# Designs tried in a protein design run: designed miniproteins, single chains, continued (4). Part 95

Each design is a single chain, and the fold is of that chain. pLDDT is the mean over its residues in the fold that is shown.

## One batch from the design tools (miniprotein)

Design m15307
Fold by ESMFold2-Fast:
Structure m15307 (fold): chain A 76 residues (1-76)
Amino acid sequence: SAEEIIEKALAEVEPKLPAEAAELLRQAGRYALQGDLETAERLIEQALNAAVRAGMPLEEAVAAAKRAWEAFKEAV
């Protein structure tokens, strides 16, 4: 199901993310489940910026954002 695809992706990336970034990514997932991919993408960008600002390496933050985005697109 769409919910399982999103939950699995979030479960894998969230433990590696700063709390603010993880919360933004969870919000992005909720919008993706509603079919609002434009808002989901914007929230993923905010999560990426929050993770980098918190000291997460750029490559790791980008990888987490890409994984979430692919899952959200698949779920629509």
Scores: mean pLDDT 86

Design m15308
Fold by ESMFold2-Fast:
Order: sequence, then structure tokens, then C-alpha cells
Structure m15308 (fold): chain A 89 residues (1-89)
Amino acid sequence: LDQRLQSGILTAAVEKARRMLEEGRDPIEALGVLDKAMVVAQQPRSEQEAYLQQLLKELGKSESDFTLSLDEARRLVGEEQGRLVSELR
């Protein structure tokens, strides 16, 4: 259950960061979204659930839309962070 919450938060944060870039927002702002998601993923379950629900509402998605494992979600975050850092250079 906790792994599903963490995976959902990380995956939703990547989708939000990608949408922000597509909207022409600063890559630093998108990196901030990923950083916040990683911090919240280490917080108590109640904070994880609240943040996931917020991200799902912003994206217009549900928890069932995310099927990645926690390891896959962490890899996706790392790949997106690398891409965003590259956009800053």
C-alpha cells in the first residue's frame, strides 16, 4: 500500500512536470515539483495520501491510472530530472 502511494506520487509528479514544460514553464519549476514529490514520499502516510489526491485532482486522473512499480517510478523521476537539468544548460 505504501509502495503504491509512493509510486503514484512520483509518477503523478513526473506527469505534472512534463505538462509544465509543454506549457512553456521554467524547468526549475518542474524540478521543484519532482523535489517536493521525493520529500513527500518520505513523509507519513496521511501526508502522502493528501499530496497524491492533490496531484490526481490537478491532472484529472485516478490512482488506478498509475501501474508502475516503485522502482520503475524512481527510475522515471531520475530520467526526468536528468532531462530537466539538461534543459537548463
Scores: mean pLDDT 80

Design m15309
Fold by ESMFold2-Fast:
Structure m15309 (fold): chain A 61 residues (1-61)
Amino acid sequence: DDIELAKRMARVAFNSLRHLPVEKRKQLVTQAFNDMYNAGLLTEEQLKAALETIEKLVKEE
């Protein structure tokens, strides 16, 4: 499922940056997914799922 892959990618990216403050992690990972969407690598549904996953991870901190 491409949506589940997008959510997994968001979790992996967010966790790869755990040495950074949560606000900076949110900024960088959100920017990366928006850049991928603008490059045509993600669908709108995949971007939405990734961004919702990032928001959830931020709230869990």
Scores: mean pLDDT 85

Design m15310
Fold by ESMFold2-Fast:
Structure m15310 (fold): chain A 86 residues (1-86)
Amino acid sequence: ASAAQLAALVEALRELKALPDVVIIKDGNTVVIGALDSPEAEAALARFKEVAESIPAIEVEEDGRTLILKVKDDPAVRAAVDAALA
């Protein structure tokens, strides 16, 4: 991933983490993000999905308003996710 893609990922994750209608659960290299019934949460989730799908080291599964992400063995992407969720 480029530095710009990593910066966008951190920004989008921090935006999601700041919203009261978003739940983020991290277990190892798996991140589960759920949005409640909020236009702001849905918009932020859609923006995050676009950024995450642009990064080849991230596998994205979508189920309604829930995203399940698996981060491959990419140290830079893993470090960015860990920093955003700290």
Scores: mean pLDDT 80

Design m15311
Fold by ESMFold2-Fast:
Structure m15311 (fold): chain A 91 residues (1-91)
Amino acid sequence: SLGVELTARISERYQEELEKVYEEWLALAAADPEAAEARLLERWRAFAEEERAAGDDALADYLDAYIAAVEAARAGDLERARAIVEAYRAA
């Protein structure tokens, strides 16, 4: 599964940062799950930019698609979110 492989790659590169991101998410999610999700997406955008700068376009493209799909879903546009995921898989 591409998602599993890319998640493993993110974990390999960003083990320490992912731990911090997850702890920040847990601390905020109990009080404000919407703010927690927004903060998590901001961290994923930073990872995507770092991977693209490093020349890892495959991982950057995955993160960009993930962020776009989650943002569409948060806006209530589940059809748009699905279309983004399907377009990424077809590429």
Scores: mean pLDDT 71

Design m15312
Fold by ESMFold2-Fast:
Structure m15312 (fold): chain A 95 residues (1-95)
Amino acid sequence: MSEEEKTRFAEQLIRAARSAVAGADLEIQRLKKLMKENPEFAKKRAEYLIKQLEDFIAYLESKLPEVPADLQPQLQAEIDALRTKLEEIKKIYEE
């Protein structure tokens, strides 16, 4: 793969990760509201989101070594942000 192709791929991964962080924030807000209205449904949704985020984080971590060294810190920061969102969802699920 060319360096230009590697950079484009990395930028796409970083954008996808940022979108996932923003999406997780919205889902956390929805889960907190839903937990008060329908706890059983909220827990099923949280379980689904946990699996989805765990799978996506694993995918991003598997691709991190293929990312140009100058962009690795940026992707790592988004992975760390996703892990934080995952722990917030797990905490809601355990309540």
Scores: mean pLDDT 87

Design m15313
Fold by ESMFold2-Fast:
Structure m15313 (fold): chain A 89 residues (1-89)
Amino acid sequence: SKYKEMAKKIVELEKKFKEEFEKLVKEGVPREELEKKLRELMLEAAGLLGELFDKDPEELRELMAEGRLDAIDELLGPEAEKIEEAYLE
């Protein structure tokens, strides 16, 4: 189903973020370069979520940068709940 495919993409994105963040931390990347890489990763995530949920990727990127995960959940609305249900199946 559409929601199963969306759930898979989000899980893969979360794994990619975790692995890339762990790598950057291990390499002792300077703070300025780390912040630049984090912004690039957030833009990629915002793009995927924007496409999957038909939302503005720039708005999602700004919310991610501010750490406003609660606002992102609210913005994604009932579509996010359907994906969460697909994870539990």
Scores: mean pLDDT 70

Design m15314
Fold by ESMFold2-Fast:
Structure m15314 (fold): chain A 79 residues (1-79)
Amino acid sequence: TEAAVAEALALADEVAPVAPAAAKTIRDWMAGPAGPPQPALAESLRAHAARLAGSEDPGTRAEALAYRAMALGAEIGRY
């Protein structure tokens, strides 16, 4: 959805100063052609994000946000 794309791009902007490679991946996924949704990939990415979200390290938390954004992309077929 348009809202999911906007949310993913906002997350990319948030992580870009800390994790520029992850931000690029998110932006590339959002700019790519829409394919079929990948719910299994989205679930895997959300699980990885949840694992990282508990970290006290700002860089690790930025990676968690990046995986959340990529999960949104996978869910809507932008991967």
Scores: mean pLDDT 78

Design m15315
Fold by ESMFold2-Fast:
Structure m15315 (fold): chain A 89 residues (1-89)
Amino acid sequence: MEENYKRLLELLKKGLTNGAASEEEVKEIEELLEKLTEEQREKVFIEVELYLAEELLEKAAKRPTKTPEEEEQIKRIEKRKKELEEKLK
């Protein structure tokens, strides 16, 4: 189970970083999701959302100019990140 959990997390993080998953990766993700418990699936999605939030905040920090809408989005992501970190405890 631990290997399936780790593999799914790796594939989901790679897909988010690269902007899309291949059809083969999508099939592997679906197969891995069926092998995991409900609790493991929930934890994987929390960890993936946390990873995405961290990546978005890193990219935003490197931008010299932000619109007011982008600044509000950053604040929402920071708040969500804290909520996700609490759920993983």
Scores: mean pLDDT 76

Design m15316
Fold by ESMFold2-Fast:
Structure m15316 (fold): chain A 80 residues (1-80)
Amino acid sequence: SSSVFLPEELYEEGKALFKKAKEDKSLSKEERIKLLEESIKKYEEALKIPEEARVYYPNKEEVEAALKEAREALKKEKAE
């Protein structure tokens, strides 16, 4: 079995929150904003842990791209 690293678990949690914010049409604007903010927090923590520990993180670029997309989605949601 592939070893699961804590930053990968945080990244997967962030993706799940982002997907729910995008796909769940029953959510209010405020609920979507909250899910996007929680997704961003998970992505930031996924990047912070290996940086503070000074260890190499193979998926750093993918998580940074996901973080950028989530931040743009949050900005757009707040502007509506």
Scores: mean pLDDT 81

Design m15317
Fold by ESMFold2-Fast:
Structure m15317 (fold): chain A 81 residues (1-81)
Amino acid sequence: AAELLAALREREAAYLAAYAERVAKIRATKPEEAVKLGRERAPLGAEANEKAQKTRKLEYIEEAIEVFLKELEKIFEEVEA
């Protein structure tokens, strides 16, 4: 159980690091779009975490992260276009 939680935390940290790197690149070329990404999607991340905490199921946490990442991917595609 503890090892599984540590692995999930490691994956979350890696995803957040990749997100920050991509936002930094957008900020260099399109600063207004980078601001929108931060404002619009910070609440979405918080809501996903809130739902995961209420359910207290590891499967739900993984599912919430996956959905969040897919939504971020679409936003990055729109901003990078």
Scores: mean pLDDT 59

Design m15318
Fold by ESMFold2-Fast:
Structure m15318 (fold): chain A 65 residues (1-65)
Amino acid sequence: MSPLEKAKERIDEMVEKSRGKSREEQRKLYMSMVREIHEELKDDPELLNQAHLYFSRRVAEQLAR
């Protein structure tokens, strides 16, 4: 599995785990995920950018509901 695919799976797991949690707990999960994405993909700027865009989109979709 590619690093980007692994990052997307981790993002999806985090979004699912954030459901039903308080805003403070969601924020902590989001901050941890952003750091994890950065550290895993920092040597590939294109993949890092794609992972950040995916994360932002998934969080925005969750918050819009």
Scores: mean pLDDT 78

Design m15319
Fold by ESMFold2-Fast:
Structure m15319 (fold): chain A 90 residues (1-90)
Amino acid sequence: NEELKELEEEIEKAKKALEKDPLPINYLKLALAYKELGELYFKLGELEKAREAYEEALKVLEELKEKFPDASQVVPDYLEEEIRKRLSEL
């Protein structure tokens, strides 16, 4: 699956960017990449892998909020709610 490979590469790039520059935007990019990975695994019927990806996305968002409580302009309010809703449907 080419889409899966591209997304895994995006996640690795996002992880490296976050390690180099731990800025709110890099946490957000990594969280979004994990959300997309979860959505892709859900489409593929890989429900356990989808759950793991969504849980990683939430973990990254929680870390972002903890380290940068004033970064509300970078984190859309709906993003966490959508991920939690998807997890509840798995």
Scores: mean pLDDT 83

Design m15320
Fold by ESMFold2-Fast:
Structure m15320 (fold): chain A 99 residues (1-99)
Amino acid sequence: SAAELAAEEQAMLERAKKLMEEIEKEKKKLEEIINDPSASEEEKKKALLEFEMTAGVHMVALAAMRTVARKKNLQDVVAYLDEKIDEIQKIIDEMKKLA
């Protein structure tokens, strides 16, 4: 039903928001390590790799939600998830430049 689709749309958007909040939290932790003058280059590279792996897992989760949204013809959700996947990639690229 239309009501069930609206509920699924809202649930996907809420899950995507929580994943983005977790990425922002992990980004802040990585920035603290990169900006720590006592941290070794090896520690900074390891932290970046761990961040890339975590961000990659979240991108896979968003891509899976995008596939479900596309099958249900939820165009606004698909567009939102594409935007968030692009945002994560930009964050990864920015963090790589700092390490």
Scores: mean pLDDT 86

Design m15321
Fold by ESMFold2-Fast:
Structure m15321 (fold): chain A 67 residues (1-67)
Amino acid sequence: SAEEEARKEAAKKELKSFLSEEEFALVAPTLWDDRALAGLNREVLVNRLGLSEEKADKVLEILEKYL
């Protein structure tokens, strides 16, 4: 729906504000794939995707806020 797309755009803008283009590409699937979102946690972000703990925490806060 239009409201879901608006929330995803808001999440995308906030994620891009502190993530590199490469880091954003790693988390971007969560914006359009509910299974990717459901499987995402701090351990995946840090250990599998290679984000810092600070960036991982910010990603999780944004996804919780908008999705």
Scores: mean pLDDT 81

Design m15322
Fold by ESMFold2-Fast:
Structure m15322 (fold): chain A 97 residues (1-97)
Amino acid sequence: STMEENIKKFEEALPVETLRSMRTLLRRVAERHPDLPEEQRQAARDELERAIIDRLMTRGGLSEEEARRVLKLVESGEITTPSGKELREVLREARRL
């Protein structure tokens, strides 16, 4: 698939509403567990990344390599679609855990 096709698949697999729900859950975890040990914070970040990759593969039909590339381009700010902007904010909030 082209990168444009992969971005479209990403938008369909992770719509803004789904990503906003993820942000709400991350904020709730941070509020309920402000003093989480670093090992548990890292495990939560790893689980979030795994969940995103899995959804891009299972719902978006991306390969693992394509899913990881999309995630990298969202993190760098190169994907500025509505879901790209929202996912970048999800990843930013996860890094602040």
Scores: mean pLDDT 87

Design m15323
Fold by ESMFold2-Fast:
Structure m15323 (fold): chain A 65 residues (1-65)
Amino acid sequence: MREEIKKIIEEIKAYLEEKLKNTDDPVLQKRIQERIKKLEELSKAEEVDEDTIRMLKAIYENLKK
């Protein structure tokens, strides 16, 4: 996996972890934890398809806003 994509995944994870610290709603906490878990699985993949890369970049750009 390209280093650039790994950095994007890590930045999205950091954002979600910060959001998790600031929420007391157990339903939202569970949803955020599930998203973090999915990102961790993606970071362990040898190869990520182009559609997934485009989606990750779109999420990252929205976070930079």
Scores: mean pLDDT 77

Design m15324
Fold by ESMFold2-Fast:
Order: structure tokens, then sequence, then C-alpha cells
Structure m15324 (fold): chain A 68 residues (1-68)
């Protein structure tokens, strides 16, 4: 499920990003899921609300999870 994907993504991001940043990303992604948005739409929202380097990390880790 998208929630399982986000939970695993949050676990990976927690290894390299500050807790506040990780919780913000988790909140944005969960709000997107609850709003009926696709993963692609949720990732576009994340890109607009976090710094570019954080957005690149989120996209990279999401691609890795989808390749598993």
Amino acid sequence: SLRDLVDELVARLSEVLPPGTVQFIRAVMYEGIDGGFSLEEILEIVRKVVPPEVAELVERETRRLLAE
C-alpha cells in the first residue's frame, strides 16, 4: 500500500535527515494519501514544499523502494 511505502521511506529518511524534517515529509505524504492523490502527485507536492536537496533524496529513496 502507499502507507507501507511511506512508512518504509520515513524509516530510511530518518537515518540521514533531522526528525522534524522527516515528520513534516510524513505528514505531507499521509495528507496526500488521505486526499486521494497518486504517488506522482504527492511527490510533486513534496518537491514544492522542501529544499531541492531533500526533494532529490525523497525521489531517490522512493525509486529504490519501487525497484524492490
Scores: mean pLDDT 87

Design m15325
Fold by ESMFold2-Fast:
Structure m15325 (fold): chain A 59 residues (1-59)
Amino acid sequence: MEEIEKRLQELADRNAKGVEDFKKEAERLKSLIDEVTKLLEEIQSLMDNIAKKLEEFLK
């Protein structure tokens, strides 16, 4: 019985590691999405600034 309990604990530990690895990958993807979104916002701000300067010159 004790050996079976140890095997069950080993399986639980392996499953927990798999879930942890999945969470880490999901968090990494979320961070990348957030970074891309921020970069797109910065690009939009730069484009808006360029457009305003062009409008000032072209009137």
Scores: mean pLDDT 80

Design m15326
Fold by ESMFold2-Fast:
Order: structure tokens, then sequence, then C-alpha cells
Structure m15326 (fold): chain A 59 residues (1-59)
């Protein structure tokens, strides 16, 4: 469905922005991890997998 695809695309863009921010600003890494965990819990199975991998890589 269009809405599901759009939501997944937005989530991927948010993920990229959070990762970029955390890489440039290590001091906000813990805050970024909290946001990523919350989004992983609320997302689709595909989004959950993507965010969980990003969380592991960012730690």
Amino acid sequence: EKLKQETEKIAEEILKNILDYAKKNPSVKEDALKVLRKMAEEGTPKIKELFEKAIKDLE
C-alpha cells in the first residue's frame, strides 16, 4: 500500500538523519539510541529490523 511504503521511506530518512547527527555529535549518541529504540518498537517488521541493526552498529 502507498501509505505503508511512504511511512517506511520517512522512517528510513529519519534513521539516516539520526545516524548522521550521532556520528558528528558523539555527545548525543545516547539520546539518538533512545529515539531509535522507540521507533523500532512502533515500526513495521522491516523498520524494526533496520533500526535494530542501526542501534547495534551505533553502540
Scores: mean pLDDT 76

Design m15327
Fold by ESMFold2-Fast:
Structure m15327 (fold): chain A 56 residues (1-56)
Amino acid sequence: SMAQQQQRRQALQQSLKTAEKSGPGEGEKLAKQTYEAAVYDGDKKTAEQAKKIYKK
């Protein structure tokens, strides 16, 4: 449902915020996991944001 998609997107956005605040190794790992989950869900915008974090 759309409600479940919105809830998942919100969770992924929280993961990105945590990744940005985490140390280099942990932040990169979390950002990669968030990227994979976003790609699986078809959330291209969140996937692009996650890629920018771990690709630095």
Scores: mean pLDDT 81

Design m15328
Fold by ESMFold2-Fast:
Structure m15328 (fold): chain A 90 residues (1-90)
Amino acid sequence: DKELEEEFRRFEQEAIARAAEVYEETGDPLEAVRVIKERAEELIEKGKELVELGKKLGSEELIEKGEKLIEYGKRLKEEAERAEELLKEE
């Protein structure tokens, strides 16, 4: 879990950095938030693939890693959706 948590932290930082770049390029904070949402959905998809692979191989470790990636991706997506709502209220 520690290595996976560190990889997620790095992923989150990279997603935020890309969103900041998109904001600088477009001047549109909604486009920046969409980048984070897309990154979060990619993480959820990867997690689902690992769960299916783990089931096929009988690997509890792969299933647990996949479930954690889904959890992290859902949290990131929820944070991005909250930011999108705040931006739309202006």
Scores: mean pLDDT 81

Design m15329
Fold by ESMFold2-Fast:
Structure m15329 (fold): chain A 87 residues (1-87)
Amino acid sequence: DEELLKKLEELSKLQEQLADAKEAKDWQKVLELGEELLKKIKETKEYIESLPDSVLPKELKERILQALEDAEIQVEKLIEEAKKALA
């Protein structure tokens, strides 16, 4: 699935940029990238949930969705830390 691959590649790129911003303690950039990544994770989860089992097997779908949910929790924590640092 070309659309799924594109979405996953975009998430990977945003995660790398977010990690770099965190290392630099650029909290404004962490907030901006974190909110963008959170939005893209939600869009990707919705897309994956829309795929039939014939395109993405149920077991694989569940594993990817769990990984995305774990990533979502981590990103939300980073957003909160960034907001606290900017206050």
Scores: mean pLDDT 85

Design m15330
Fold by ESMFold2-Fast:
Structure m15330 (fold): chain A 65 residues (1-65)
Amino acid sequence: SSDEEYGRRVLDEVVQLALDQGVPDTAALIREQYDRVMSITTSRDATDAFKRNALDMIARDVKRR
C-alpha cells in the first residue's frame, strides 16, 4: 500500500542519515523502533511520529560523540 511505501521510504531516509552522521548504533535502534511501530499501528500519522522521534535520536546521539 502507499502507506507501507511511505513507511519504508522514511525508514531508509532516517537510517541513511544516522549512518552518514556516524551513529550506526542509533541506526540499529531506529530499525527496531520501526519494526515495533509496524507490529502495533501502521498509518501515515504513526510513520510521521516515528520520523520525528528518529530525527531527535540522531541529533541527540551525534552531539554526544
Scores: mean pLDDT 81

Design m15331
Fold by ESMFold2-Fast:
Structure m15331 (fold): chain A 66 residues (1-66)
Amino acid sequence: MEFTGTVVAERNGLSVGRLDDGGRALAAGYPPQVGDNAIVAHKGRTYTGTVVAVEGDTRFTARAEE
């Protein structure tokens, strides 16, 4: 599964993202970069994943592994 969102804050070097469909994501870098580890919270579930796409420094897509 892939989740896309907008960076809304930085926290301790992590990108804090708001997903387009109402979830949250953390990328292990600020700004987010392709290959960063990600954690996605969506519809009451948490997924681990990897950033697979970025749009500038403000949007990223994470691919969930779990």
Scores: mean pLDDT 83

Design m15332
Fold by ESMFold2-Fast:
Formats: structure tokens, sequence, C-alpha cells
Structure m15332 (fold): chain A 83 residues (1-83)
């Protein structure tokens, strides 16, 4: 599922962040966000997406990527509105 793919990409992004590969971590975090946005549009359970988007917010903050952070926070607001 898109949810499982987004979770896997988040786990890989966290691993690359820990290794200091910030470019790869950012690429994977953006891919995870794209899949999480698509999953929500396709009717995925917002309860399953909440921990994924929370992890993407963490990644965006650590990577100092303001655009990614704003997108992830916007998605979190959409998720929270459906709970």
Amino acid sequence: SLVEQAEQLVQQALLYLAKGDFDKARELAKQALDLAEEALQQGADPRQLLPIVTSIIYLADKLKDKELLERAEALKKQIMSQL
C-alpha cells in the first residue's frame, strides 16, 4: 500500500540522516510525503498517516528544509481535521 511504502521511505530517510547523508535523507523524506499526500487523497486511514507525517516533520526540521516542513505541517492539519 501507499501507507506501507511511505513508512518504509521514512525509515530509510531516518537511517540516512543518522549516517549524515542529508541529500539522500531529503530525497526519501520528500518521496514519503508525496506518497502520504496521495494516500490521504485515496482515502487511507488518517490514524495510520499521523505517525508517518509526524516523522516527516521531524526529518524536515533536522534537514532545515522549510518547504518540506510547511508541506508536512499542512498535511498534518488535514489529517487532524479528519480525526
Scores: mean pLDDT 92

Design m15333
Fold by ESMFold2-Fast:
Structure m15333 (fold): chain A 90 residues (1-90)
Amino acid sequence: SEELLETVRELGRAIEAGDVAAALELQDRLSELLAKASEEELRAAIEAAKALPNKTASYFILQLIRNEALRKGLEEVAKLAQEELEKLAS
C-alpha cells in the first residue's frame, strides 16, 4: 500500500535526522501496517527499505520486515529481507 511505503520512507528520514520522537511514532505506525500487510506488500516494503539513502535506517527497517515475515510464516519473504541485511552488514 502507499501508506506502508510512505511510512517506510518517513521512518528512514526520521532515523537519518536523529529525530527520536518521530522515529518512535513512525516505528509504531510501521509495525501496525506490517501486521496487516500481504506478502506482496511486504516484498514492496523490502524494496522501499533497501532503496533508502541511509544504511542504518535500511538495516533497522529490514529487520522489522524480516521479523514480521517470520511471524506470519512467510519464509521466502523473510529470506529476501535477510539477504538484504547481510549485504548491508558486509
Scores: mean pLDDT 90

Design m15334
Fold by ESMFold2-Fast:
Structure m15334 (fold): chain A 83 residues (1-83)
Amino acid sequence: SLALKIKANSYLGLGDIYFSLGNYEEAIKAYQKALEIYKALGDKTGQYRSLLGLASAYSALGNKEEAEKYGKEAEAIEQELKA
């Protein structure tokens, strides 16, 4: 769905804006919403970008465990995209 793609891109962009402002908790919420929609669409590139955003935001908050979890999920998708 084009509407779902636009919605996912909007949440991803909102996450990036919140991250740039230092609003990491709001960034996480936006990235999670983007990730959910990209997963429903099978959009691996969107999933990768959202997972990188989540890893970065959790890292900025000092949550090493969540940052590592999402970073590893992003790496797994990156390897699929390169194959």
Scores: mean pLDDT 91

Design m15335
Fold by ESMFold2-Fast:
Structure m15335 (fold): chain A 99 residues (1-99)
Amino acid sequence: SEVLELLDQAEKQIQAYYDALLKGDDAAAQKHKADFEALAKKIEELSGDPAIGELLRKALEYYEKAAELEKKGDTLGAQIEIGMARLQIAMARLLAKKV
């Protein structure tokens, strides 16, 4: 239950990070990235499952790649990378339900 609540918070932070990257708001991006990384660490520690932490780190990498593609005008590529990031978070939620 607590791990799932933290995953909801992590999803909000990673979405806010992506939005900040697209706006070029470096201060907001740095804040939301740090908040996401702190949540991911706490989720990994509370769950005892390193696979959840790895999935959340991959989600962050996919969102960063999506932002770079969107800035280059590759909206389809960005949407695919966001889809991959959301899949990582969905897998993390499935693992969290078993703990």
Scores: mean pLDDT 89

Design m15336
Fold by ESMFold2-Fast:
Structure m15336 (fold): chain A 71 residues (1-71)
Amino acid sequence: SEETKEVARETAEKLRKVGDDVEKFLKKNAKKLRKAIDEALTEARERGLSPAEMSRLAIEKVRKVVEEEEK
C-alpha cells in the first residue's frame, strides 16, 4: 500500500509540474492565444459553423500560435 501511495504522489507531483509549465506558457502567450480564439470564433460565426467545426477551427488557430512560439 505504501508503494501504491508513493506512485500516486509522484504522479500528482509530475502533473502539477506539467500544469505549472502549461500555465506559464499560457500567461506568456495569453494575448496571442486570446486573439487566435477570438478570430476563430468570429470566422465560425460568419460561416455559420457547427460547435464541433468551431472547436476544430479554434484548435487549429491555437496550434499555429504554439508552433510559432516553439521557434
Scores: mean pLDDT 74

Design m15337
Fold by ESMFold2-Fast:
Structure m15337 (fold): chain A 71 residues (1-71)
Amino acid sequence: SGVADTAAKGWRLAMEAGDPEAAADVIRSGGLAAGNEEHAQKGATLARKASEAGDPVGAQEAARIMAEEGE
């Protein structure tokens, strides 16, 4: 969907800016717009945990999985 694509782009911009919390919020918003609140919450939780552990690669992977599930 167009909303999921916009969320994926927003997430990439947030990660490039060094804002993993904003990136996690974009994942949640994208999943909700795709009509799957469970996937949105799971993705946001994984991204936040990865960011807290200092693992931006894990956060990026979580966002990609959520975007793919939205299609």
Scores: mean pLDDT 61

Design m15338
Fold by ESMFold2-Fast:
Structure m15338 (fold): chain A 62 residues (1-62)
Amino acid sequence: SMEENLKLLEEQLRHVRRTLRARGYSDAEIEEVMRAVADQMGAELKIPQSKVDEILEKVLSE
């Protein structure tokens, strides 16, 4: 479902952030990778761009 796809995107973005943060990447580098992952995964899961952007900004602001 779309709701399940949105949860998968959110969890994947949090996973990417945790992994890169643990490896000592800067906030700017983490943001760049998370934006790329969000765009790719959003396209694969057929999530509207507006919802991809909403989830990305939510996770980035945490």
Scores: mean pLDDT 88

Design m15339
Fold by ESMFold2-Fast:
Structure m15339 (fold): chain A 74 residues (1-74)
Amino acid sequence: MKVKIYEDPSLKLSQEQWIELMKIVVEHEALTADLSEEEMEEVIETLIKQMESRGIKVSEEERKEIRELAKKAR
């Protein structure tokens, strides 16, 4: 997958900053990529899994906000 969150070990971001970065990436993909709703959902879930692997917890409310942001950007 082309879409990924930056993984430099020197980058020290808070949980909120990581979530904000994810929102920026999702919005950018929604604006620039000709993706179906199913493909966009797959991108969002992949990014959430990457965040969780870094120890960042994404709440159900934050997941909903990210999905709404993707829909609004299209």
Scores: mean pLDDT 70

Design m15340
Fold by ESMFold2-Fast:
Structure m15340 (fold): chain A 80 residues (1-80)
Amino acid sequence: MKKKIIHTTYVAPDGTAFHVEILKDEEDPNKIEIVGIHEGEPLTPEQLAAAQKALDDFSKKLKEENPDIEIVDKRIEVRP
């Protein structure tokens, strides 16, 4: 299925930068997936928890600014 990918960066309060991809469904543009991207080494449990919190905070802000959107998935992907 065709999806539009929007790339952005979220900076956590500790200064850690996370790359975020927003995937919009072209058939229903109000349905989005939010993917936090980490490149390189696997995250420690503490880093993963911090990344998940950052993604949740980002998702909450996005929903507050765009109440018509439906966030159908939130995940962290580790890419080599």
Scores: mean pLDDT 73

Design m15341
Fold by ESMFold2-Fast:
Formats: C-alpha cells, sequence, structure tokens
Structure m15341 (fold): chain A 67 residues (1-67)
C-alpha cells in the first residue's frame, strides 16, 4: 500500500520509525517549507496506525492506495 503524508519536518523521524517497525519502506521525503511530504510503502495492516500517528503529529494523509 502506498501512502503520502504531509507532516511537520520535526516529526518525520517518528513517521520513519513507525514505518520501519511495521516492515514498511520510506520511498521519499521532500521538504515543503515547515512541512515534509513523505511517500511510503507500508503493509495494509499498518495503514490505520500510520494515519492515527499522522493526525496526532498535526499532519494529514494526502494519498493512499496503489498507483
Amino acid sequence: MYVALLVPKEEVEKIKELVKKHGGKVLSVTERGDKALVVLEVPEEAVEKLKELTKKLGGEVVFEGEP
């Protein structure tokens, strides 16, 4: 499952840690001012936990699915 997130730059490491813990992969991180666009490949089982963490960190889900 592909997921793209916008999160505060200081929170990117927390997102990476969750993704790595759940067997996912970080595809890219692009800084967008005070935020970062993080593109990820994660198991479907990890998607809900990733969404919950993203909301707690003040970010948003931009995309989820298969390309």
Scores: mean pLDDT 81

Design m15342
Fold by ESMFold2-Fast:
Structure m15342 (fold): chain A 118 residues (1-118)
Amino acid sequence: MSEERRRREFQEELARIRALLDRALARGWISAGERERFLRVYEEFLRMKYELSREEMLEATESADLLGAAVVEGLATMEEAVEVLMRKRGLSEREAAIRVTAAALRIIGDEINLELAE
């Protein structure tokens, strides 16, 4: 992608996430602290998505939350995310799978709840 297109797409996706999180905060579904944490995780994920190749992103990431986001966005398979946590953090397959699955399901649940909000 061109630098201008990448910057625009990054800012557009970040603005969408901010709007969804602002709605969740206004509805009382999340706390101000959770909004700040979610925004930081998503901003870091979007930077990785737009600045790194898929391979570089998987190699750079050791966070279950970021790997869960990558799975939800279709940038990684569940199996790839589990393998990264096992390799980088020394987690068992079961522990890695639980962490990635919990993160992915939380993200999916948050997006669905925000989209269904009136």
Scores: mean pLDDT 70

